# Designed miniproteins, single chains, continued (4), part 25

Each design is a single chain, and the fold is of that chain. pLDDT is the mean over its residues in the fold that is shown.

## One batch from the design tools (miniprotein)

Design m12837
Fold by ESMFold2-Fast:
Structure m12837 (fold): chain A 87 residues (1-87)
Amino acid sequence: GGIQELLKDMETIQNMSEAERAALDAEIAAARAAADPAQRETIAVHEEAIALAREGKHKEALRLLIEAVAERHKNEELAQKLLKELE
């Protein structure tokens, strides 16, 4: 399901080459420079999740993203359902 695909995306981030990591970091820096304050908060969460994924903490990276989405949308029930699927 969707959670397994997202976990695979976290694994892909961990396994990126040096060139791919540099390209992603440049794209994030450009996005941050163009962002408004609300977009900068979203980018900061994604930067932290990418850092966790690079360390092999795939479930922790996804938990952070799910919790941030739930806070933004104020949907704690959906967040709890998705977090349970990560266990």
Scores: mean pLDDT 78

Design m12838
Fold by ESMFold2-Fast:
Structure m12838 (fold): chain A 79 residues (1-79)
Amino acid sequence: MLTEEEKRAAVLGLYYLRKQGILSKEEFDELREKLAEVLGVTREELDAMIAEYAPEVDQLTDEEKLELVKRLNEILLKA
C-alpha cells in the first residue's frame, strides 16, 4: 500500500546507493530483487523505473538524496 511517489523514492534510493558505490553489484542485485517483490512489480519493470528516474538523482540536493535512502530502508525493513 505504497503511493507511486513512495515507490519512486525507493527506486531512486536504490539507484543512488549503487551509483555512490555504497552497494556492491551483488548487494544491489539482491536488494533489487527484494524491492521488486515488495513493490509487486517484475524485475524488468523495476529496471525500467531505475532507467527512467536515474537522471533525476543528479538534480537532487544531498538532503533529498538522504530522504530517498531513508524511504528505501523503511520499505525494505517492512518486508
Scores: mean pLDDT 79

Design m12839
Fold by ESMFold2-Fast:
Structure m12839 (fold): chain A 60 residues (1-60)
Amino acid sequence: HMTKEELRKLLKEAGFSDEEIEKVLEAWDSGDIDAETAKLLQKIGKYWVEKNKIPKTVTF
């Protein structure tokens, strides 16, 4: 499981703004993800899978 701190670091490294990072972290902390935050998370997922491939064994 990815921690909130780990996610913050990934977002920073990916070049996201502090404002965007806080929005994602709020959704992560509350577990309540709105449509805009979901789109942002989808972008992040694509980024680290396709471009960054963060050293983390992907299951499947």
Scores: mean pLDDT 64

Design m12840
Fold by ESMFold2-Fast:
Structure m12840 (fold): chain A 90 residues (1-90)
Amino acid sequence: LEEIAELIKETIEALKRGDVEEALELAEEALELAKQDPSVPEEIVEKLEAIVEGLKKLLKEKDPEVKEMQRKSIIDALEELLKEVESLLD
């Protein structure tokens, strides 16, 4: 969980820098760790899967206005997910 939280933080930072490719790699790593850890709730895995799919769509998007809307939406989703994961560390 702690490693997954760190990867989510790094994914948020990469997206804020505009590095969608790095964000996707970090999110995919977080998802693989979540799938391998039986202590991670299924809901967290599902949210990470949705984020990975969102990042794949963002990487293929050519419209700069749509891309910015998608980037902001994914950052918001990641920040909510981070709060949920951090609540499990207490």
Scores: mean pLDDT 83

Design m12841
Fold by ESMFold2-Fast:
Structure m12841 (fold): chain A 100 residues (1-100)
Amino acid sequence: MERNEAGLKAYEALKRGLLLKYHLESDNEAEREAAREGLSMSAEELVASDNPFLKLLGEQELELKKMLEEGFTFDEEEAKDAEAALKKYEALIKELEAKE
């Protein structure tokens, strides 16, 4: 996997995992609904959200994409960490999706 692709995919998996966890563990119905809607939102749609957690996730995704577009490159160690994190987050996502 390309180094920058590993970093972006790891972030996308982290975002999905965090939204699924927020949906499943929140005691507030409005927060559960916001998290569910967030799973299908683009970064731009997340930034437009009234939910501060969704907005933060969208802002971080847009900042990462901007950095990559401006020529930022993950180093070899960062890419290895991102690939390991991606595998861990993908496994967690499958477990969380099974709980729905």
Scores: mean pLDDT 81

Design m12842
Fold by ESMFold2-Fast:
Structure m12842 (fold): chain A 75 residues (1-75)
Amino acid sequence: SASQQQQQLFLQAAERAAQRLAPQSSEIQQLLDQLNAARAAGDVDTQVQLARQIYQLAPETVQQELQRLQQEQAA
């Protein structure tokens, strides 16, 4: 569904943002590690909560990665 596609894009954008910022922020590195653990466990609700926390810490970077993902899908 469209809502599932939007959720997947947001999760991917937050992961990409966290990967870019993790070397410069231990807090973001910890959130990225937790996000990877939640993905391995299949816990989508926890993944969404962690992605929102990453967005709160780095909104501009997440927005940039989301725009890149949307452009990749349109191309």
Scores: mean pLDDT 87

Design m12843
Fold by ESMFold2-Fast:
Structure m12843 (fold): chain A 95 residues (1-95)
Amino acid sequence: MIPEKLKELGKSKKITPEKMANTVLEALKDPSLSADEKAALIAGFLTFFKYFPMKPELVEKLEKQLDELIKENPDSPYVKLARKALEEYKKNQGL
C-alpha cells in the first residue's frame, strides 16, 4: 500500500525523506482529507521510506499526528496500518 505518487517522487534525487515528510505534514493539515486518508498517507510515507533515516524531530511530528488519528478512530484499518508502519520504521532506525 505505497502510493504510486510517493514511489515516483522517491526516484528523484531532489526529493529527500525530509522534504517528503514536510509535504505529508502539510497535507495532514488539509480539512478536506478524511482520517482514513490521512492515516493512509502516513502509512504509505513510512513504508516507502522504511530504510531511509530522517531527523527524529520529523518522526516525532508524524507520531503526534498519528496519535491524534488513533484517538479519533482507533479501530480504523488505515490507522492500525499507519501505527504498524511507524513501529516498524522506529525499529529499523533504532528509535
Scores: mean pLDDT 76

Design m12844
Fold by ESMFold2-Fast:
Structure m12844 (fold): chain A 68 residues (1-68)
Amino acid sequence: GKFLELAEEMLRKAGKKRLTQKQAARLISEELGVSEETALRIINAVTKGKKYLNQKELAKAIEKLLFG
């Protein structure tokens, strides 16, 4: 879906298959104009404290930030 495609683009721009929570928060912050702190909070909720986000987890975080 739309968020999965956006997550893929963010991973491609970073040159990575997975992002740390901090890397994901920074990229989401830059793309969506939200604070890194807000992005980190939602990322942690999506990942349940996992160290890395794959494309699906990144897409879920974006969706929750825009609609949750």
Scores: mean pLDDT 81

Design m12845
Fold by ESMFold2-Fast:
Structure m12845 (fold): chain A 89 residues (1-89)
Amino acid sequence: SALERFREEALRRGRELLEKAEELLNSSTLDVPPEEIARLFGEGVGLLEALGVELELPPGYEPLLTLPEFHRAREATIARVRAELAELE
């Protein structure tokens, strides 16, 4: 179904975004702004939360959770995904 396909794609994208954010956060060679990492992390968390996935966040993410970029990306992504899910139901 279209709903199942959307959920599978959103789960895959959410996981990819979290993996990318973690790689950037743990990299000593990449000059990436914390705000950009927070945005990617927020999008990934938002996707998984909108799908009802339980998340265990490592302590290293705590500083990113305080950034406005994280909250804006999370909230926007949750709203978008919920709207798309409602349209497919």
Scores: mean pLDDT 80

Design m12846
Fold by ESMFold2-Fast:
Structure m12846 (fold): chain A 100 residues (1-100)
Amino acid sequence: MEKEIEEMEKEMEEVIKKAGGEVLYEEDMPEKDLYKAFEKLKELIEKLGTKYQVSMYVIPYKTEEGEKMVHVKIVARKTEEAPQELYDEQLEKLEELIKE
């Protein structure tokens, strides 16, 4: 069980690194208290403002005592592209699809 949690955490770290993200929050909590992680996510989104993509990762597990727990990570990645540039790229891709 401990080995499985550690392996899942390593998989998450690889995903985060590939996305160019930074871990802003990490905590273990009872599943019933997961709402606290959502409140933290909201606070971080409000604090970071625009130009950041924010992701929350949740790994559910059970303790040896049978308690339902979650491991939570909140990751932020800075985006350099303005929304208009992202829209223009989508439009170009759509035009290429129509041309075929």
Scores: mean pLDDT 69

Design m12847
Fold by ESMFold2-Fast:
Structure m12847 (fold): chain A 68 residues (1-68)
Amino acid sequence: EDEELLKKAEELAKEWEALSGKEKFDLIVQVSENKDEILRYKLAAAEAMLEGDKEKAKEYVRKYLELS
């Protein structure tokens, strides 16, 4: 269970890192303006994973999966 959540967070972080700085910023703005909760939690999971906060990353992955 936890390993699956962590793996998804790692995949989201890898996808996020592949984006340019402008693409990253545009997605953050889109989340704030459009109230897309699923996208918001996906981005939050990626950022938490990149910051090394694995527990927060798993929590955010769980939240977006509940909304999907």
Scores: mean pLDDT 78

Design m12848
Fold by ESMFold2-Fast:
Structure m12848 (fold): chain A 64 residues (1-64)
Amino acid sequence: LEPLSLDETSAKVQEIADALRAGDYSRAAALLRELGIEVSPGELRAMDREERIRLLQEAARSGL
């Protein structure tokens, strides 16, 4: 993740990362949807760490 994203996009990506770390997949899915990424809480729960990192990178790109 590049630190030079738009403030709003950077803040949302950080909130998604925090929600995933806390196991709050419903919040993470809702925030991803705001960035145009459609994913269910169940799909997030089934993802491994590498898949979650890839999803966060996609969220950062979609916010541009």
Scores: mean pLDDT 73

Design m12849
Fold by ESMFold2-Fast:
Structure m12849 (fold): chain A 87 residues (1-87)
Amino acid sequence: SKEDVEELKKKIQEIFNKLREEFDKAMETYTEEQAREKGLELVKKASEEIQKLMDEALKRHPGSEEVKKLYEDALNFLKKIEEELKK
């Protein structure tokens, strides 16, 4: 339903917000190199949380293009962050 999709969007956004806040704190606390290493750990954790969330959503709504697109967009966003941190 529309409400289920909106709840998934909120949960994904909360995961992204937490990642950003924790990375910002790492940047203030650690050296740039250490902050990047922490950032990679945070991205991995966020990716795992998003994957679990979307796997459960797809079990409830098999074949939902909206859920699939939301999952793909979220993982692509995290991959871009990971690539920036690996530079």
Scores: mean pLDDT 81

Design m12850
Fold by ESMFold2-Fast:
Structure m12850 (fold): chain A 83 residues (1-83)
Amino acid sequence: MTPLQEIEALVSLAEMYVSLAKKLLSKGDYEGAIEAAEKALELAEEARKLMKEKGIEDPELEKRIEEVEKEAKEIIEEAKKKL
């Protein structure tokens, strides 16, 4: 796997965890929503770290990472208000 493919895989997985967190939040599983959103943030951070280490600059990947971080943080805040 190339570094770019690894970063793309991490971002895609983070996006999947955001989707899972939204689904859990909708079902009233607030603890599960927080866990899934936190996992998305961990994967986004790993993707950012790998991009920096490999000197990869990709504006579209950066936008996707920023969206994951934004949505995951919003989910965590919303879920915590419901607990």
Scores: mean pLDDT 88

Design m12851
Fold by ESMFold2-Fast:
Structure m12851 (fold): chain A 102 residues (1-102)
Amino acid sequence: MEEHYARLLEAALRGDREAALRAGEEVFEARLKLVEERLGRKLPEEEVEEYRRKWEAIVEPIIEELISDKEAREEAYEIALNQTSDNPVTQAGRDALIAAMS
């Protein structure tokens, strides 16, 4: 799941909308699997479609903001630079931001 977030951030910071949207879809699928595991059952197709619509309504504006808004990208970059963590996702996100800004 964390790797999908890192991939989403990298794609958005590169301005690759299609890659960012694909990574967002991967995050949704990973979250759906966790929900189904917690419930001990598969969600009906209709509920999956409702969750997808709600997820897209939240994530698509964020992706568009990161792609189009220089201030949002600079804020994300500052956050990444100031995060000292042994978490591989934080490290991967930081490295992706540095590469994208170079």
Scores: mean pLDDT 66

Design m12852
Fold by ESMFold2-Fast:
Structure m12852 (fold): chain A 68 residues (1-68)
Amino acid sequence: MSRQSIIIAIDSLSSVSNSDGQNLLSQARNYIQNGDFDQGVNLLRQAAQIDPSLQDTLNSVAKAIEDM
């Protein structure tokens, strides 16, 4: 998975997340864009806990980054 594909996925999920999830997704996007995938994954996992409607999708994106 490319960095650009991950950013597009986060931007898509941010548009349908709650406000607390949007803040975490915005931070995750910045870390991933800067190449800090460990912090990005941690924030995606936290967003999944805050927004149960996106939990499966966010955990799948985080796992895809970890498997890179």
Scores: mean pLDDT 80

Design m12853
Fold by ESMFold2-Fast:
Structure m12853 (fold): chain A 83 residues (1-83)
Amino acid sequence: RLRELAAALRPVDPGLARALEDAAELLANPELVPEAAREAMRRAAEHLARAGEAALAGDREAALEHLRLAEQAALEAGRLAEA
């Protein structure tokens, strides 16, 4: 799903498409993410997917809100990876 969404977004929002591809790569290779951080990383990926869906639908407000939530979850994952 994330890679399919990234492909659809590439001509519209190449930055978001790249973020979705990066998230898909990390989820496909869980050994690259410390176990304590995996739940937060999964939440970040879920919000990125929702942001991508909103962007494709032209709902910029929803897309930005989900990007904000994805960023917060990614920061939490980074914090947990260091702990």
Scores: mean pLDDT 77

Design m12854
Fold by ESMFold2-Fast:
Structure m12854 (fold): chain A 69 residues (1-69)
Amino acid sequence: IEKIKEIAEPRFKELNKEIKEELAKVEEEIKKTPDKKERQKLVIEFVAEALRRIGDILDEAIAEAKAEE
């Protein structure tokens, strides 16, 4: 667990910065989008992308931690 955390933490820090920047972009798109369904789609797509990137970082960290054993 600790080894996975050491590998993942700096990557999660960078992802957190990117997510904040993307969230600001999504907020601007929402302000420009009067259609309720389109706004909902933007939110869903943003959340899905963020979750996928979290999964990728975890998978990579687990693989690297196993290789060090």
Scores: mean pLDDT 77

Design m12855
Fold by ESMFold2-Fast:
Structure m12855 (fold): chain A 94 residues (1-94)
Amino acid sequence: MPSPLEKILEEYKKALEELVKAGIISEEEAKRMLEGTEKAIKTFTERGYSVEQIANLLLTELRAFVSSLPEEKKETAQKILDEFEKKVKEILEE
């Protein structure tokens, strides 16, 4: 079965796909964000960070991203982030 981090990464990929569908980011930007997150997860795991610590870092980065958006895009992006945060919490509580 997939690890908690693999489940979080799959949900992150879904959140990025929804951001692309909403016109908030490009497919190329989503690909770069996904690749960067995969590399960060590997690096932090190798350095002994817990799943919860890595998840919290990812959520903090996404919250900062949403906060940087224009007001028109922020509401839709926040809804996508809220769903992702909910899924991350469910994974961490399993």
Scores: mean pLDDT 84

Design m12856
Fold by ESMFold2-Fast:
Structure m12856 (fold): chain A 65 residues (1-65)
Amino acid sequence: SLEEEIEEAAKKLGVSKESVRSAVEFLVENPTPLAYRVVTHELSKGSGKSEEEVRELLERLVSKM
């Protein structure tokens, strides 16, 4: 389920479920290259994970919606 995917992503990134959910909701509302770049960069900095890993997780979650 989407809820389980969000929980897995949050655990993998070491951030809150709310942070991941907000990011996914923002990208669904703003499906632009710029929005993906900004959100990916912010979560990468907050999580300590690479922008590539963060982007992959976000794209996977957005596709599930």
Scores: mean pLDDT 84

Design m12857
Fold by ESMFold2-Fast:
Structure m12857 (fold): chain A 97 residues (1-97)
Amino acid sequence: MSFFQKLADEFIAMAGTVDPEMARKIEELVKNFEKAVDNKDVNEAERLRDQLSAVAVELVRKMKAQGVPAAKVQAFEDVAAKIDFMMLIAITDAKAS
């Protein structure tokens, strides 16, 4: 979880430069996801992963609308993809338990 938390913190920090309210929503989604995984609540974890993905897409749209440089948008998308992949691994591990 430590590496996931570091990536989540980086993602939240980047989101906060675009939309502080959406950054707070991401922080809540991440915390709820960790709780769902710890409880082996696969359905809730999958729902939260889908919500985080939707929020990431909306933030990318806002970044582009605000004229954020393409390199920074790509960096955000790369961190979002890493978080999504780590969430998939955590869900898979919870299913196998």
Scores: mean pLDDT 85

Design m12858
Fold by ESMFold2-Fast:
Structure m12858 (fold): chain A 89 residues (1-89)
Amino acid sequence: GKKEREEVIKALEKAVEGEAAVLEKARAAGASEEQLEEIREAFEEIRRLLEALKNKDVKKLEELLKRLSEKEGVDASEELETLKKLIEA
C-alpha cells in the first residue's frame, strides 16, 4: 500500500539523478539540441510526477510516465517502464 508509494518516490529521485547520464548518452549518439531539450523537459515532468505521487495521484503519475516513454529522442523508455512497474506493484 503506502510503502510502495514511498519506494516509487525513491526510484523517481534516482531517475532524476540519472538525467546527466541520459543526456550524455544522447549527445554521444548525435542527438540535436532540440532532442536534448526534450529530454530535459521529460525529466522536469518526472519531477512534477513526484509531487503527484506524494499527493496519492498514482494514476496521473502512470499516465504521465507513459507519455514520456512514447516521446522520441533517446532511450529513456526502459527507465520509465521500470518506474511504471514499481507504481503498478
Scores: mean pLDDT 67

Design m12859
Fold by ESMFold2-Fast:
Structure m12859 (fold): chain A 75 residues (1-75)
Amino acid sequence: SKEEMINAVLMLLSKQPEITQEQRERIARVMLEAEAKGLSVGEIAELVVKTMEELGVPQSTIDEVKEVVAEVEAK
């Protein structure tokens, strides 16, 4: 589930033209570091949302990421 969530979020971010390459790389790094530290799916999701808010990512994109996370957790 962690790998599925990370892959789904990365795929979604790669399709968002309003997100810069620097923002995408920062979010990816945060997710991979959190996974390496053994954080849960929920903890990684919370950290990703906070990182996106810190980077000034549009709320619409943050909401899409939250939806993808919820879909993965529902499986």
Scores: mean pLDDT 80

Design m12860
Fold by ESMFold2-Fast:
Structure m12860 (fold): chain A 58 residues (1-58)
Amino acid sequence: MRKIRTVYEFFSEEEAKAVKAAMEKAGGRVLSVRKETRIIDGKEVEVTVVEYEVEVPE
């Protein structure tokens, strides 16, 4: 089986938490949840980054 990694970035911690819970319920593996700073339109914006891994047949 091939492992596919997907990264999601959220501006809302509540949204990130809901998506993380849904991913875990789907039987995938959450690799990391972290906060990172992005510069968007010259402003520093804090985003929550969720990295998720799922196994698919080749």
Scores: mean pLDDT 72

Design m12861
Fold by ESMFold2-Fast:
Structure m12861 (fold): chain A 65 residues (1-65)
Amino acid sequence: SAEEKAAVTAELLEGVRRLQARVDEINAWRAKDPSKQAEADKRIAEIDRETQRLVDEALARLGSL
């Protein structure tokens, strides 16, 4: 239904928003300590993969509705 699709989309947007907030925190953290650049890049890459998993899961759910 349209309501179920809207709910899945809303959950995806909220999940992405939370992950973006984590990226913002990591960027603020590395801005204070340039030696953390490599660790920050690694953590952001992990968040990018988590974001992709959320998208893939949402697409699978939408395809099943």
Scores: mean pLDDT 86

Design m12862
Fold by ESMFold2-Fast:
Structure m12862 (fold): chain A 81 residues (1-81)
Amino acid sequence: MDLSPYEGDYLGTSGRFKGKVIHFRAENGKLVGYEEVDGKEVEVLELAPGQFELTADNEIVFTVAPGSTAKELIGTLKRLE
C-alpha cells in the first residue's frame, strides 16, 4: 500500500494530543508517528483501508475517502502545511 499521501505533520485538536505536533512517515510498509517535542514513536494502527488511529489514546488519526487528497483527511488530527 502506498502510504506517502498520509505522510506529513499533524496538529492534535483533541484529547491527549491537543496542541501537539505529530510527524508521520511511511516506513517498511507501515505508517509511523513521532511526537515533535521529544521525538518519541507513537504506535499507529490501521483499522480499515485508509483509516488509522493512535493506539495510546484510541483516537482516529485520519480517514481518507476514495479520490480525496491528503489535505482532506478526516480525524482528530489536523494536517499542517
Scores: mean pLDDT 59

Design m12863
Fold by ESMFold2-Fast:
Parts: structure tokens; C-alpha cells; sequence
Structure m12863 (fold): chain A 107 residues (1-107)
């Protein structure tokens, strides 16, 4: 359903949103959490590049993003020892993900 141009614009908007979220993470979370978020950002942008190259459907893009979210949450659970930081960061990541999916639906 999405054109290549719409997918490229979506990637740009997602990149901008992830950059803003990274700045917030740097202010409020540990260096370990920031590193995990940077890896998540890199994986999301790489997946969106693949989505453009392979002409993936909206459903395939949503499924790919959901898989990356689940992988990021599992990494946070393994690496981040402080339960309060871990829960706060996971909830923030889920909220950011919902905003990204809303943006994709509007593209």
C-alpha cells in the first residue's frame, strides 16, 4: 500500500523521532540503557532501509518493527539491573513505538 517515496519519508520522520528520544534517554537513563537504545535505533533504521529495497508491505513493516521492539525489551531485561529504570525505559520505548506505528498508518 505504501509507495517507495512514502516509505522514505516515513524513515526520515522515524529517524528524527528516534534522535529526539535518544537525547531524552541521555539525560534520564544510565549509559548502558543509552547504548541499548542506540542499538535499537540502528536496527530500526536498517530494517526500514530493507523495507524500501525489498518493497515490503505495511503489514510486513509493522511486524518487523514489533519484532525489533520485543528484542530490545528482552535486551533491556537482561542488561539493566535497576528494576525502576528498566520498567520506566521499557514503558517509554513502548510509547515511542506506538507513536511510530501511528506515523506509519498516516504515511
Amino acid sequence: MLTKEQKEEFKKKVGEKLDLALEIYKEHFSPEMVELFEKFKERVLKMLDEAIEKNLTLEQIVDGLRKLLDEAIEEMKKVIKDPLERETAINALKGLFDEIIEELKKA
Scores: mean pLDDT 83

Design m12864
Fold by ESMFold2-Fast:
Structure m12864 (fold): chain A 71 residues (1-71)
Amino acid sequence: GPVDDNEVLIALAEIVYAIGKKLLERGASKEDLENTIKILERIRQEAVERGQTEAAKYAEDLIKKLKDDAA
């Protein structure tokens, strides 16, 4: 079957999100949080460009969660 590259981008998004959550818990700077969100946005964009709709949606949902947690 075709290689499911969605799984790789989902895993990367989860790792970046976990870093962002730990940064929030430790009172990280706005710059550190903005950089973490930018990395998630790059993962989402890569998923879109590859036609990986599941990974793109997953990354978008994590971006929203991290932004909500930072508010």
Scores: mean pLDDT 83

Design m12865
Fold by ESMFold2-Fast:
Formats: structure tokens, C-alpha cells, sequence
Structure m12865 (fold): chain A 59 residues (1-59)
């Protein structure tokens, strides 16, 4: 559900803050998959896409 999406978004943000771009990208990707399954909002999907891009750039 949305709580699972938020957990993955939080993990992605924390990983980016820690300098772990690969972990951030993985968590963001999982959030995107949950949104595609109808388990999150469009806003959560947009944030996840941004976090994925930032994670990949930092990895």
C-alpha cells in the first residue's frame, strides 16, 4: 500500500544522505514498482523517479 511506498522512499532518501547511491536507486525502483501496481500516488511515483535518477548519478 502507500505505507510500503513511503517506506521505500524513506529508505532511498536515507541511502542518498549516507552516500549510498546504489541502495538509494534500488529502494526508489521498488517504490516505482509499487506505484505501477496501484499501491501509491502519482506524487510518490514522481518522487521515486527523481530519487532513482539521483541514486544512479551518485552510484
Amino acid sequence: GMADVEKNLAAARESLAAGDGAAAATAAWEAIQLVKQGKGSEEQGREAERLLAEGRAAA
Scores: mean pLDDT 85

Design m12866
Fold by ESMFold2-Fast:
Structure m12866 (fold): chain A 63 residues (1-63)
Amino acid sequence: SVQDIIDSARQTGRTAPPDIRNQIGSQSSRVSHASRNGDYSSLRTQIQRIDDLIRQTRDIQRR
């Protein structure tokens, strides 16, 4: 799951608008921090947010 999110975030970041790239970068940092601290509640929320951004971007680009 985390690895899938990282791979998707990297791919999306290459083609995403700057605003979305910045959000992915910021939330990747939050995911890393939450993972280090064992804060699984925060980690799950940040992962869901990143996944949602990736899906939205890909859906728009595919259309």
Scores: mean pLDDT 70

Design m12867
Fold by ESMFold2-Fast:
Structure m12867 (fold): chain A 73 residues (1-73)
Amino acid sequence: IEEIKKKVEKIFQEMVEMLESIGDFEQAELMRKQGEYLLKQMESWSEEEAKKLLEEVEKALEELRKIVAEKKA
């Protein structure tokens, strides 16, 4: 679960940096807070629950990358 937690933390960090890079500081701050909240919640989760969250945040990161690329193009 610690390995999954580290991956989720990195993904939230990357999403915050991408939002900041396009000037969306309000959404970046909300994303930072949400990431901190979820990482704390994960300490009480099963490995299966943590893996499901990792899958969901990986999909969210991919979608955000597409949006950021379109805005910068």
Scores: mean pLDDT 78

Design m12868
Fold by ESMFold2-Fast:
Structure m12868 (fold): chain A 79 residues (1-79)
Amino acid sequence: SLEEIQKKMFELVGKIQELAAKFVEAVKAGDKEKAIELAREIIELIRKLKELAKQLPNAETIIAELDKEIAWLEEFIKK
């Protein structure tokens, strides 16, 4: 159902926000290895969020924004 999809998306957003806070702390601490580990975990959760978003009507803008977030994190990992 739409409500189940929205609930799963809300739970994923919460997990992404928690990991993003830890990522920022790792970057501030200069812990590049931990920051890369967290970035990879965030990418996987954003990919799951993107798959749920594809099931929603008019999700093109949301999907494009999620793709930009993935691209930024992948670029971070390469450096």
Scores: mean pLDDT 88

Design m12869
Fold by ESMFold2-Fast:
Structure m12869 (fold): chain A 90 residues (1-90)
Amino acid sequence: MLAEEAKKLLEQGKYKEAFQLAYDALRMLELDPAVAGPPMVGERLMELGQNIRNSTLKENAERVLKLLGLLKAEHKIIEEKYREVRERYE
């Protein structure tokens, strides 16, 4: 998974590559209809972009990985709820 790969790069000191992978994984989740709807996902991504120059690449990679973890947890809950609704109508 992209998040695990990004974490591995972070542990290797490859901060630029870790940030790029974590950011790309976050963008993929932002484009997912199941998670694009949660409030402030777009605002959080914009916030990250605005603050990128005020933080080290390591700090930015860690922030993106944390947000990615939260979005993945929320996505799983949304998928479970969708499955429950679908089963009631079939």
Scores: mean pLDDT 57

Design m12870
Fold by ESMFold2-Fast:
Structure m12870 (fold): chain A 58 residues (1-58)
Amino acid sequence: GTIFVTVGFKTALDEAQVKAIGGHVAHHFFNGAQVEVPANAVDKLRKLPEVQYVELVA
């Protein structure tokens, strides 16, 4: 299944790399985004360039 996470990033998030791990960007914030991602791909998301943190949506 997929989960929603909040991603903080420095300047930009590479949407193509998010898509490559099976995720997609659902909503953009000032320096963050809400991303829908496979639960088993969260660690890959954390390792993407520019990503500062990943928080699970409760």
Scores: mean pLDDT 78

Design m12871
Fold by ESMFold2-Fast:
Structure m12871 (fold): chain A 85 residues (1-85)
Amino acid sequence: LEELKERALTVVEGSLFNVENAKKFAEEQGDEKLVKLMESYIKELEELKRKIEQSTDPAEINEHTTKALDVSSKAMIALNEMKRK
């Protein structure tokens, strides 16, 4: 369980790092809509991190980890769409 939580938290922290970098890039480009979108993803990831820390169920930890990866993926798609202008 402890090892599973450690891996899950590493994934969420990596996702947060990626989304925070995407937000910084959006701010530098003046894309207010993308900045707000990234802020919503950061809040969602922070909530998922808290849920993982409080969970004792391996299935719940895996579900929250999967959701964190999905959020990170959505953020990267949005960022790449903006970069393709």
Scores: mean pLDDT 82

